Designed miniproteins, single chains, continued (4). Designs and how they scored, part 110

Each design is a single chain, and the fold is of that chain. pLDDT is the mean over its residues in the fold that is shown.

## One batch from the design tools (miniprotein)

Design m15820
Fold by ESMFold2-Fast:
Structure m15820 (fold): chain A 61 residues (1-61)
Amino acid sequence: DLKEWIRNYVASYGKTITDEAVELLLRLLGENKSRLHAAIDGLAGLPQKTITAEDVLRVVG
């Protein structure tokens, strides 16, 4: 499913993502995989190991 895809894609960058951040990404971007891909690439550029809902709001919102 998309939630598993998001978690796996984030993990490919050596990072983790909170469940709240996954839900927020889906709420803001829906099922648009291209936009999700671009947003995750931006989030992966952040220095922290764990991507949070606050990080999602900063990059996407």
Scores: mean pLDDT 83

Design m15821
Fold by ESMFold2-Fast:
Structure m15821 (fold): chain A 73 residues (1-73)
Amino acid sequence: SPKIEQLQKMIKHLQENIKSLEEKIEELEEQYKQETDPQKQVRIQTIIGMLKIARDTSQMLVERLQQQIKRLQ
């Protein structure tokens, strides 16, 4: 089904974006562990929080698209 193929492509793109976000979060969490400047620690934590929201939002969208595919099968 062309509609299912389109939804699968969207899921793949979102999963690639989620992986990129998870890698960035891990990098920043390692930077946070080594950081001694309190101002820089706050900035790193803020960015981590924003990236986690973006990851979680993308994960919810993947779940919704997967449910849509199951209803079409």
Scores: mean pLDDT 91

Design m15822
Fold by ESMFold2-Fast:
Structure m15822 (fold): chain A 90 residues (1-90)
Amino acid sequence: SKTEEILKEIIDKLREIRDAVRAGAPRETVLSLLDEAIELAKKLPDPELRGKVLQMLNALREVVERHPDDRDTVIAQIDAAIEALEKLLK
């Protein structure tokens, strides 16, 4: 489905973001990649699911903005987002 395709693209983008954070990418790079994930989420056809995914990604973006040097917290939030999205692919 279109929903599954977009969710998989968001998961792949979150994995890319996690790898970038682990590699010590600057905040601006991480935020740019998150903005790409947010744009993918805006394409979700179901408004309820779209709202939930956007809320999750915007919360993650806020963590990166407030605590860019707290890599463990950022990675934990990314992993939680990936797990939540993978559960939606059933």
Scores: mean pLDDT 87

Design m15823
Fold by ESMFold2-Fast:
Structure m15823 (fold): chain A 75 residues (1-75)
Amino acid sequence: GGRETAKRIAELAKRYGFEAEVGPVVEEDGEKMVPVRIRTPSGVERSFLISEDLTPEQQEELLRAVEEFLEGERR
């Protein structure tokens, strides 16, 4: 579910030495989403909204996109 994907994203960000927080579930138009906030050492903050209805393939694609973001901000 989106909560588990949000936790995986937060753990990945922490492995890069960034701050990460999983926020409370929000509901919009009947869809549940989990916010994840990541803050880099340079002060850049980015939020990801993760649907509870993501397929395993979509979850892995999202994790790759987040990892690419973290790698780019690591410099």
Scores: mean pLDDT 78

Design m15824
Fold by ESMFold2-Fast:
Structure m15824 (fold): chain A 105 residues (1-105)
Amino acid sequence: SAKDRQLTILMFRYLAEQTELLLEVKKHAPEILEEVEKLIQELNKAVVNLVKALLAGDKESAEKYKAEIEKILKKLYEVVKPKIPEVAERFFERFKQILQEMEKI
């Protein structure tokens, strides 16, 4: 469906932004790489659960996973911002746009 296609495109955009974040952290702030990788793993689980809830029309679960995503995203921002602030801002803003587009589906 058009909705499934849209979610797939948003997932590829998310993966691209995540990959860029990890590459920049590895290059410029390797001391936080392990912590960022753990937070990204948690974020990936929450995003997958959100997508499943949205596809199922489960609004209650979708709200729960959005709240989990926001908490993980805030932790990720606080870890990355002191080391590479421009990368933190870029990832945060682009991820926020992806979440807003998911909500429109």
Scores: mean pLDDT 87

Design m15825
Fold by ESMFold2-Fast:
Structure m15825 (fold): chain A 67 residues (1-67)
Amino acid sequence: AEKYIKKGKEALEKGDYKKAYKYFGEAVAAATDPAVKAEGVEGLGEVYKKMGDDELAARLFAGAAAL
């Protein structure tokens, strides 16, 4: 799960939002640790924020904070 968080962050840094979605999604699906799952959901929020979907990004950040 943590490996996918790292790959998602690298994809975000490169502007590859499609890969970032994939890797953060895989991290959320594979995570057994709530902290790692929260990082994955937060990463998805950052992807949506960079794509201009501030409303969905805010909802994802709130969901991550609740984990």
Scores: mean pLDDT 79

Design m15826
Fold by ESMFold2-Fast:
Structure m15826 (fold): chain A 80 residues (1-80)
Amino acid sequence: MLGEELAEKVIKRAKELKEKTEDKEVLEKLDKIIKEAEELLKELKEAEKKGDVTKVTGYLLRLIGLELDLRLLEEELKKK
């Protein structure tokens, strides 16, 4: 499922990025992204089981936001 794959990809990439940095602020932001993505993955699976299209759409939009936040952190680390 698209949302599950996106959430798992965000979690995996954020965990990999944690292994590449010693920056405490970046590590804190990555931990927040991981936690939110894990919570969204759980909520998305439950909404999909219930056929709640509105909630599924909302959770997908939030996951896209987290994916963008992760990309911005990756780009910030490349510039430093």
Scores: mean pLDDT 81

Design m15827
Fold by ESMFold2-Fast:
Structure m15827 (fold): chain A 100 residues (1-100)
Amino acid sequence: SEEIEKLREQAIELLEEAAEKYKESDPEFAKKLEEIKRKLENAKTIEEIEEILQESVELAVQYEKLYRETGDERYKEIAGVAIQVAIMLKEIKELLEKEE
C-alpha cells in the first residue's frame, strides 16, 4: 500500500529526528527510538507492528511517570514524542488490518 509506505516513511523520519534531538540529553531514550526505527524498517507483519507499538506505549508511560515524579517539563515533551510515535504505529497497524 502506497498509504502504508508513506506513513512508515513519516514514522521513520520522526524517529530519526527525535533520536538526534535527544541524543545528548536523554541517550537511553534516543537509543530506544533508534531500536524502534530499525524494527519498523524490518517489520512485515501486523504482529511485528503491534510489538513496536507496545514498546512505544511503554516508553510514554515511563516518561509520563518521570514527569509526575520530578515536574521536569523535558520528560513531558519526551512522553509526548513517544505518544506521537505510538499513534502513527497504531495507524499503520489499522491500515495493514484493512488490507487483510
Scores: mean pLDDT 86

Design m15828
Fold by ESMFold2-Fast:
Structure m15828 (fold): chain A 60 residues (1-60)
Amino acid sequence: ASYSAKYDNATILANGYRNKAEEALKAGDEETAQKFIENYEKWQKLRDEYKAKLDAAKAA
């Protein structure tokens, strides 16, 4: 699998969790919102890691 596909998937998942966190906050469900924020942060970190590898491959 390519790092490009991993980057795209990580971006989609991060955005999905961000949207779910916003909806949970609107509903007043802070516990659910915190869980989605935690997952959002994890997928953002993975996205940044895959981007770094992808950028390195393009520069070579």
Scores: mean pLDDT 82

Design m15829
Fold by ESMFold2-Fast:
Structure m15829 (fold): chain A 80 residues (1-80)
Amino acid sequence: MISDETIEKAVEFLKERGDELGAKSLEAAARLMRENPSFTARQAAGLLVADARGSGNPKTYEAVKEAADLLLKEVEEEEK
């Protein structure tokens, strides 16, 4: 399972870049995983990306997708 420290570092990275939407989306994915231990990071990220796509706003979709890709990369790095 991805660590809280890894999530916090990724959120901080997005905030430092000015991606507040991406940071909020990553925090929402982390919350989904904490509240639903059966949810994988991939499933949580997939749900947020699908919701953002449904919003019809390309900027929201890109921000959420960047956060999801970052989350999945951090999970893969922790499994090594």
Scores: mean pLDDT 74

Design m15830
Fold by ESMFold2-Fast:
Structure m15830 (fold): chain A 64 residues (1-64)
Amino acid sequence: MLVSREQALEFLKEVLGLSDEEAEALLDTMFPNQELIEQERFIRWVLALDPSLDREAVRAFLER
């Protein structure tokens, strides 16, 4: 499954509490010039940033 850049930004801002600037900078670093991101790759990356996150909860957020 694919995650849009907009969904990824929403996750970083709403769940991780990042600013618009911080979220954009992180996505540009890890997924440069990607409008669609592979879901499992995104999930693995955010779990590496915050290991306290529940994988299933992250997946559920992205599938809303």
Scores: mean pLDDT 82

Design m15831
Fold by ESMFold2-Fast:
Structure m15831 (fold): chain A 68 residues (1-68)
Amino acid sequence: SELEKKIRELLEKINQLIEDFKKGYETVDKRFDELLAKANEAQRARLEATRKHYDEQVKKILEKLKKL
């Protein structure tokens, strides 16, 4: 029972780290929204491509963290 309790506590800490990471990325995502609102058409295309690239990287990181 003591070992099971320690395992549960470690898993809870891992879940908290995942949630903190998600919240940090929301700040970056809001910054992209601000930049897109001020961008011309050519700048928008490049910003959207950059955002898409980072969204894919974040998804890969979160998928790896879920499997820990």
Scores: mean pLDDT 79

Design m15832
Fold by ESMFold2-Fast:
Structure m15832 (fold): chain A 87 residues (1-87)
Amino acid sequence: PVPSFGKDAKTTAENLLKKAEELLRRGEAEPDPERRRQLYQAATTLAAMANALYPTERSEELIKKASEEGGEENVQRGLASAEVVKR
C-alpha cells in the first residue's frame, strides 16, 4: 500500500461524507418529493464513494439511510466512481 494514498483517501472520503450528510439533511427537510429524491440519490452516491475509499461505521449508516429513498443503483454508481479515483 501507498502511505500517502491512504491518508489522501481518508481525507477525500471524509469530505465526500460531509457533503453526503449535508445532502441527506437537505433532503429530509425538502417538501418537494422530486427534489428530495434527487438529494437522496446524490447523498447515496457520495456516501457509497466515501465508503469505497475509506470504510467507516458512519459511511455505512449513511448509505443505509440515503439508499432507502435514493436507490441501490446509486450505491453502485458511487462504487464505480471510487474505482476510477483509486487508479
Scores: mean pLDDT 75

Design m15833
Fold by ESMFold2-Fast:
Structure m15833 (fold): chain A 94 residues (1-94)
Amino acid sequence: LEEAIKEFVENGSVEAIEIINEHLESLPEEERLRLLEELAEKVAKALLEKVREHAEEIARYRGVAPEEVIREAEAFVKEQLEKVRKLIEELRKR
């Protein structure tokens, strides 16, 4: 499972997604929601690392500073993670 999570986060593997989904379906609801939150955080971290790696190229293409590209990505990821946490809270209440 941890190996599948790493493969999904780093490479977006469809096979890894299937393994993760099968495990999610076998877990109690509370454990499933915790794993989903953990996955969202890992995906967000991987996305930010990729943006930082390519920040200069993206900035050159957009005509802005690399620091601005990174700042925008960090703000976007923070907003999306907050939305995911709210959705998990709603699911926990159902």
Scores: mean pLDDT 75

Design m15834
Fold by ESMFold2-Fast:
Structure m15834 (fold): chain A 94 residues (1-94)
Amino acid sequence: MERLREAAELILRAAETQELSPEEERLLEEVLAPADEIAKEMTPEFLERYEKDPSLTMEEALEELAERLKREGLTELAEALLEAYRLVAAKLAA
C-alpha cells in the first residue's frame, strides 16, 4: 500500500513540476512494471476496439487495464493507477 501511494504522489508531482530524482523515477518504473506488461498484452485488443469505435478514450482503456490488474491479483496496483490518473487529470484541469 505505502509504495503504491508514494508512486501516485510521484506521478502527480511529475505532472506538476516534471522534476523527479533518478531514485524516484526508478521507484515509479518498478511499481508500474506489472501494469506496463499487462497493458502490452492488451494492446492488440484495444487496437481492434479502436478500429471499430475510434471514440474509445484513454479513460476507458485505463479502466479495462485496472480490471485486468485486479483479475491478476494486483488490486492495490490497479487502485493506485486509477487514483493517480484521477489526481493528475483533476490537477491539470484546475
Scores: mean pLDDT 68

Design m15835
Fold by ESMFold2-Fast:
Structure m15835 (fold): chain A 71 residues (1-71)
Amino acid sequence: ESKRLAEEIAELFEELGYPLAARAARVLGELGTPKSTLQKFLEKLKAAKSREEVEKVAREIIEYALELIEK
């Protein structure tokens, strides 16, 4: 389920100290975002080796969620 992947992403962002990115992940799950899209975000987040890389993924998911809710 897309919601399950969204929760996994949200929990990782919360653990890393990015509550806004965690909220964005949950919003994407509520909107029924394709599982493939959520999986790509999860893979990017797991591949991040530095705080700067985590911040880039956080920004990407927040921007993606904002684009969807404003359309």
Scores: mean pLDDT 82

Design m15836
Fold by ESMFold2-Fast:
Structure m15836 (fold): chain A 65 residues (1-65)
Amino acid sequence: ATPLTPEQEKENLTAIRIANEAIRDGLTAEEVYERALKAGLSPERARAIAQAVADTLGQPLPPEP
């Protein structure tokens, strides 16, 4: 198995937590993206979580610069 670094493991746990909260609480993809950024995830990871939530809830992705 590919070993995770402590940083990657922490990011994965944070991502899972935000995704679970979003699905249970009905957060928008934009709200998920903002929460992920505030939690210290990279924009790429934040967008991936927002995409997963958008696919589940039928929400649009937040705009990129």
Scores: mean pLDDT 72

Design m15837
Fold by ESMFold2-Fast:
Structure m15837 (fold): chain A 106 residues (1-106)
Amino acid sequence: GYDINTDTPQQKKNFSNMISTMDSWIKKSFEGDDMSTQKIFGMAQMMFIMDNNKPDWPSEYQIMGFVKYMSQRGFVDQSKQMVNVVIEKTSDKSFQEKYNEILNEI
């Protein structure tokens, strides 16, 4: 499970710096930069895999897991922005519905 209380000060700082980088990509993604969208999703998947050792999970669930993790660490606005990027970029209504449910939980 996600546990922010076990993070060291250095891990918190590294995560905060990473989120600051992602914020710039989120903004560019809303401006129509598909490369920034791919960077956000790839980074979210890698971070989720590294923290949870679940490389075989569907990419959509890895991204959902990372969004929840960001929200739990206090990056609620960035979590909401990332969910909105996913909703905008996916053509799958089932995933749009799942991500809208997450948006209502954060």
Scores: mean pLDDT 69

Design m15838
Fold by ESMFold2-Fast:
Structure m15838 (fold): chain A 70 residues (1-70)
Amino acid sequence: SRLAEAVYQAALESGVDKETAERLALRVFIAEQAGEEVTPEWLRKEMLRLGVSPETADRVVALVAERLGL
């Protein structure tokens, strides 16, 4: 999905390692398929669960919001 792709790219640009960025993008895709709304809060919580720092998670959320007009 466009959201999963945007999240993947934003994560890499924010210093998230490739494996974690790929897992995050897959979780976004799975959430969309399950009918879950991927909000900025959901995205932040999932990044924290994957071991991404709060500082980096906040940067990824901001980049995704900017790029998708959220």
Scores: mean pLDDT 86

Design m15839
Fold by ESMFold2-Fast:
Structure m15839 (fold): chain A 96 residues (1-96)
Amino acid sequence: SLLGVSREEALADLRRYADELIAEFEKEGWKEVSDAVRRVRDAAERLGDPETYLAVMLHLATLKAIYKNSSKPKEEIKKWIVEELDRLAALLEARA
């Protein structure tokens, strides 16, 4: 593992981070984004690789930073995030 963490620990961290992010987007009414995060979480879990869990968690953190700090219209950011998450989920699903 990149960080010397166990598979079980990395999975628990991914689940916690993804679930917190899902809850945040649901509070915003951004169901499409929260659904896309769930799809990515579930696809990563099926691969069962701790390096994948950590990589996905870092990718989700990057998307959250863009969402929080972007000067672009929220609807444009929302659409871009959904498209990026859907691409990531499809890539993970193809490797399962």
Scores: mean pLDDT 82

Design m15840
Fold by ESMFold2-Fast:
Structure m15840 (fold): chain A 60 residues (1-60)
Amino acid sequence: MADVEKLAEKAIEILKKENLPLTDGNITRAVIKAADELGYTDVTAEDINRAAELVKEKLK
């Protein structure tokens, strides 16, 4: 099972490092990249959506 909290935290790091605007598309791409960097092979679309939602919550 993918750790959605870890995905969200890593995605936020990627967004900050790459200085990307906080758009839905950039957040989703950052989550996908975070999963790849963390080596999560079992990441589902549900996990990606949950992590993106958590990123938005942390940035509110």
Scores: mean pLDDT 78

Design m15841
Fold by ESMFold2-Fast:
Order: structure tokens, then sequence, then C-alpha cells
Structure m15841 (fold): chain A 113 residues (1-113)
């Protein structure tokens, strides 16, 4: 089905986000927190994808693609701050990634209400 194809693509996007976080975020507590938030978003989508119209499912895919792009940029920025020893700016950047994932969850919840 189209919903299954969209779900498979979304799961691939989340796996790519987790891979980048695992590769570059050395702070174990923050790394685990961000991965947990990605898994929460993935589980929420899996539970609700069949309730969405085709149009809503494509809108969700577009939203996840946009979120991935922002997260990858922020992960690279956090790495640059860590490499410079600027842990305060690195942690601020990780907080921005956390907020992006929280906002994504809120958008998904709004779509399924």
Amino acid sequence: SIHQKILDEIEKLFDEMKKEIEKYIKNEAMRNRLIDLINENSDLIKKNINKLTDKQAFELLSLVKKTKGMIIKSVKLAKEYYDKGDNIMAESTLTSIELLLIMLKKEIEHLVK
C-alpha cells in the first residue's frame, strides 16, 4: 500500500538521523536522549499511519524529510563546537535538536487528533 511505502521511507529517514547522532554525538546521555525521541516519533507514526489520508501521509513524509535536514545540519554544527572545545555551544545545539524532535512529535499528534 502507499501508506506502507511512506512508512518504510520515513523509517529509513529516522535510521539515517540515528546513525549521524551515534557517529558524532559523543555525550552518551544526550545521544541516548535524542535516539529515544526519534524512536518515540517512529512509534507514534507506526501506530497512526493507517488513520491518515494519502495527502496527510505525504505531508508527514515531507515534514520528516525537512526535520532530518535540520537535524543533520545541527549534528554537524555540534561536532564543530565539540572539536573546538566549546561544550556550552555544543550542548545548546543538542538542545535545538531535542526541540526539533519534540516539535515533530507535536505536529504528528496534531495530524492524528
Scores: mean pLDDT 90

Design m15842
Fold by ESMFold2-Fast:
Structure m15842 (fold): chain A 77 residues (1-77)
Amino acid sequence: MPISEELKKKVKVLINKALPLLSKEEKKKLAELVKELTGVEIDVSDLKKFKEQIIKALDKLTEEQAEELIAFLETFL
């Protein structure tokens, strides 16, 4: 099933909380996970573009894939 709006909002909040805690290497791991789940390539060099690209990729996530992304992000919190 496609991702719900509530789950999408939760992922956005979690990304905003996790991003300032992530190292450069951890951001690369996050970009790689998003690419594996959605096929979207994420540029890690620009924080604004990185965030925008991840948010766009959320539209391609299933609920199961979103839960996987949430679990990954929670490891940094």
Scores: mean pLDDT 76

Design m15843
Fold by ESMFold2-Fast:
Structure m15843 (fold): chain A 60 residues (1-60)
Amino acid sequence: MEELEKRLEEAARINADVFAEEGGLTPEQKEAEVERIFKAGRNSYPGAQADLAAARAAAA
């Protein structure tokens, strides 16, 4: 359980770095995304993770 939260935290940090490279986000927007992902992670469980992965795959 803590392992999953840890993974989400790392993903959020990586995401923030990617957005920084895009060069179009404000610090507040990055924090909002991190918090949003973290909150979703708290309610997310193995099943919800699959939906998120599918959405990302569709975007690529």
Scores: mean pLDDT 60

Design m15844
Fold by ESMFold2-Fast:
Structure m15844 (fold): chain A 89 residues (1-89)
Amino acid sequence: EIEKFLEELEKVLEGMQAAIDADDVPALRENLRRLAELLKNFPEIISKVPDELIEKVKEIVARYNELMERLEQKYPELVDEFRKLLAEL
């Protein structure tokens, strides 16, 4: 289910935001690992997204970019760890 995939992605981004706000590094690492696992399937999922969900996908991508920018500023070492994790998947 494309909609369920997008909901899972949104929940992970919400978890990342909560972990950043709480300075909960272990929770942040767990959410980043889950995000990486979701992102490895993203190309297959996005190719099947109906037109009416494209705007929702754009909103999720914008939120992802905002969170990654915030993460880069506050925890640059975790962003490097995340990028390495993505490359290994």
Scores: mean pLDDT 79

Design m15845
Fold by ESMFold2-Fast:
Structure m15845 (fold): chain A 96 residues (1-96)
Amino acid sequence: MEEKEKLKKEAEKYEQQLNDIRSAVDAAGAADPAFREAYELARQAVKSTPEEGEKLREEMRKVAPDDVADGAFAVARTIEELEKKYNELKEKIEKL
């Protein structure tokens, strides 16, 4: 189906974006341990309830400077959004 082919190409684009961002995160974490610790907390925060997310964000500020913590949260949120879109798209492809 032409529609299935288009969805597969879109999924490949999200997969490439996820791979690129994950590689950048691994490199950043290797260069800056504070970023790595903040990023691990940020990944938990974006999946948590609003109340728990706020607590995790305060914990990030204890392990990293504010700019590093904010950067880690922005990256974690972007990855979470891309993973959600990728998984939704993969589910649509499987149902076709």
Scores: mean pLDDT 83

Design m15846
Fold by ESMFold2-Fast:
Structure m15846 (fold): chain A 83 residues (1-83)
Amino acid sequence: MKRVTISLLTLDGGKAKVIVGVDGEVVFETVTSLGGGNDGINHVVNDYGGIVTGGRLSGGNNSTTVLTTAEQAVEGVKKGAAK
């Protein structure tokens, strides 16, 4: 199983850059709204139906490891970002 990470970089104006990494390498990135503030990105990834498990994405330059495929992580981020 490869280590898949979803990382959050906070931007001005209630936006964030969301990065999907596999074994430390960036495979996808996009910009999305933080929604209700720093926790908004948790809703973005969860809207795909639980792609993020066992982790919390909150504020700043945070990341979490997820038990999913790189393809599922990219699709979840793209779908949840609604950009």
Scores: mean pLDDT 54

Design m15847
Fold by ESMFold2-Fast:
Structure m15847 (fold): chain A 108 residues (1-108)
Amino acid sequence: MLDRLFQMIDDDFEALARALLGEEVAEEVAKLGLKTTILLTFTTLSFIGTHGERGREIARAFAYVAVKEGLDAMKEKLQQIISAAKNGNKDEVEKLIKELLEEAEKYE
């Protein structure tokens, strides 16, 4: 999956974000600027590597929080998940991911 995405996209992080997050979310992320697009693209790749298709949905939820609630809100949620993961608390990681997905669905 990832190898095919890299073969299709030559040094274009906006096109890569569109392929990973979908056109609607990638367009809104692009309005936040190149640094945000790069950050969310790498975050998406990291989550896909760990969680497959669920990783893509998690990354889209982070992008939606960044667009609707701001970049600082997204960073706070990401740091909470990283902290729980560092402590080996799998139940807390799953709870925080579920809460993130539920918050993103509220904005449909």
Scores: mean pLDDT 66

Design m15848
Fold by ESMFold2-Fast:
Structure m15848 (fold): chain A 74 residues (1-74)
Amino acid sequence: SAEEQALLERFRASTEAVVALLESHPAEATPEVIAYFIAELEELARSLEPHLSPEQAEEVRRLVEETKARLLAI
């Protein structure tokens, strides 16, 4: 649905914003800060799952794993 697509796009925008923020401030991207944002993204993903189709939920899980890898590489 349009609502499901909008939720997915907002989640994608949030993941990109977090990565961009931490990449632009590497001195502040401590392991503790990275862990905090990973936990926040995982919590957001879990809160969205009941409102998404199975296909969109799988895309969110993929975005979480890709974003975690990107954040841990900082």
Scores: mean pLDDT 84

Design m15849
Fold by ESMFold2-Fast:
Structure m15849 (fold): chain A 58 residues (1-58)
Amino acid sequence: SLEEKEKEIERIKKTFENYKAYLDEQMKNATPEEREKLQERYDLMEKLIEKRIEAIKS
């Protein structure tokens, strides 16, 4: 149902927001090299979340 899909999407978004907060905190004390790796992880996770949400909406 649409409601179930919306609930799942919101749950995914909430989990990702928590993870973003965690990565932002890690970046605060990171070296430039570590920041690059953290940014790559962030970008990869964002793409995975977008694909997952798209699949749920389909």
Scores: mean pLDDT 84

Design m15850
Fold by ESMFold2-Fast:
Structure m15850 (fold): chain A 84 residues (1-84)
Amino acid sequence: MSEADLQKEIDDAMRLMQQAVESLPVNLDSAKKVAETSTDPTALTVAGESLRDHDPELAKKAYKKALEIDPDNEKARKNLEELE
């Protein structure tokens, strides 16, 4: 593709990713399942955020697991520090 077309695709994908993350179900049952079974550090971080006000111990576990998989996940690290 042209440079302009590629940039548009990147911007569109970034917006879709941002909206998908924001629209991820904050249902506690789903978040608990993700925290217990997921190996995706992004999903674990989102699950932790959903759980932090309701089940902070499970939220901590999700953030720690995310950091074990992706040690560079600064969002998980910051959220874990806020719960500690």
Scores: mean pLDDT 71

Design m15851
Fold by ESMFold2-Fast:
Structure m15851 (fold): chain A 92 residues (1-92)
Amino acid sequence: VREAGERGAEGAREGARAAAEGEAAGDAAKAAGGVLRAMGSALDGALAGGGSREAAEAAARGAREGAEEYADYHAARLAGEAGVRAARGAAE
């Protein structure tokens, strides 16, 4: 259930690598960190609350969706650009 966060982080890292010559590299890394942190917090909160496995998974999904909304507000463009560059880099 943290796979989306890990994939987002990988995409941002590859996007930053592909955009090494551009200013987007640092911002892509920050966007990836934000997504991963939000998912980690949700999972930790669910486990600390003594929830079931189902509750932990639901919390992780909610955090991912919340992180995506946060990205839309402040870093959606950077996260999107990182994803596009990661896809372009992978295609090469």
Scores: mean pLDDT 51

Design m15852
Fold by ESMFold2-Fast:
Structure m15852 (fold): chain A 96 residues (1-96)
Amino acid sequence: DLDAHLAALRADIDAYIDASTNLSDDDKAQLRHIADVGLPAAVETGRELGRRIARKRGLSPEEARELELRYAREFADTVRNIILSLAKIIEEVAKK
């Protein structure tokens, strides 16, 4: 379930942010905003890429659907990883 997957990615981001003692409230709000915008955008980009590849390869409707969902998940995972990396950089700067 893609919606459950996105909820889990958001929970990972929120858990990291909430556990941080070096992120300001403003930093936390900005990171949450990036997640609110970035995760849906990643899903849309992944779905579009999946559809284009499926069409070019002449995949069945079932195979096309699975590829679309696969790319949506991979793009969302990548954006979650970028957000967590950004949070860590902000924390490292705050420690210095």
Scores: mean pLDDT 88

Design m15853
Fold by ESMFold2-Fast:
Parts: structure tokens; sequence; C-alpha cells
Structure m15853 (fold): chain A 73 residues (1-73)
């Protein structure tokens, strides 16, 4: 993978991370989870394993919150 491709993946990772956070704040937990999954994949492809892991955790948290809200409403 070229340095340009790695930089592009880093940019996409940051974009999807931002969208994930925005959707979480708006209560759109399923869309939040999807964006965090995309963020994690792009960070992994950029070589940023720490950011990839954080995004995977945030995706799991978003899915958990979505599931709890479906049961409690």
Amino acid sequence: MSSQQRQRHLQLGQQHLSLGNQNFSNGNFLDSSRNFQLSSRHFLLSGDRQQSLRSDINSGVSLLVDGVRRVTR
C-alpha cells in the first residue's frame, strides 16, 4: 500500500469517526455503529491500530445502546 493510499484511509477513518460521533449524539445508534465500523476498517488500513480498536469498541457500544433502547421502549 502506498503512502498516499495510507493517508487517504486515515482521512476516511477520521471522516467516519466524526459521522459516528454525530449519529451517536443524535440517538441514531445503528448508523453510528456502521460509521464506527467503517472508521475502524480505514484506520486499520492506514496502520493506526489504536484508532481502529477505539472505533471497534465505539461500534460495539453503539450496538449495545441500540439493543437496550429497543427492549426498554
Scores: mean pLDDT 85

Design m15854
Fold by ESMFold2-Fast:
Structure m15854 (fold): chain A 119 residues (1-119)
Amino acid sequence: DPAREHARRAVELARKAIEYLEKGIQAAKNGDYDTAIKYFEEALKYIKEAGDHAVRAAQLAGRPDLAERAREHSKKAIEYVKKAIEAAKNGDYDKTIEYMQEALEAVIELLRVAAELLR
């Protein structure tokens, strides 16, 4: 089933994005902003791919509601990861952590959409 294959890929990629976001948060907490930025940039790649697969899975499943939710959560995650990268470049610890928590929440919602498409 092509819809289920795209949904499985979205789940796998969203989980990798969460892993890299969590590694980036820990690097930032340790004051290693260069490492944090590298992890955030890797997470950004996985978020984009997870979003594309989730949208495609929803379209193939005839679920326009889930396609819209996947686009919304993917867009929000991308925006907050980019804001966190800029905050980290400026050495703004509080903003880096704040924006990363927002990005992490958005990726978790994207993961929930992808998981719903496997039911």
Scores: mean pLDDT 91

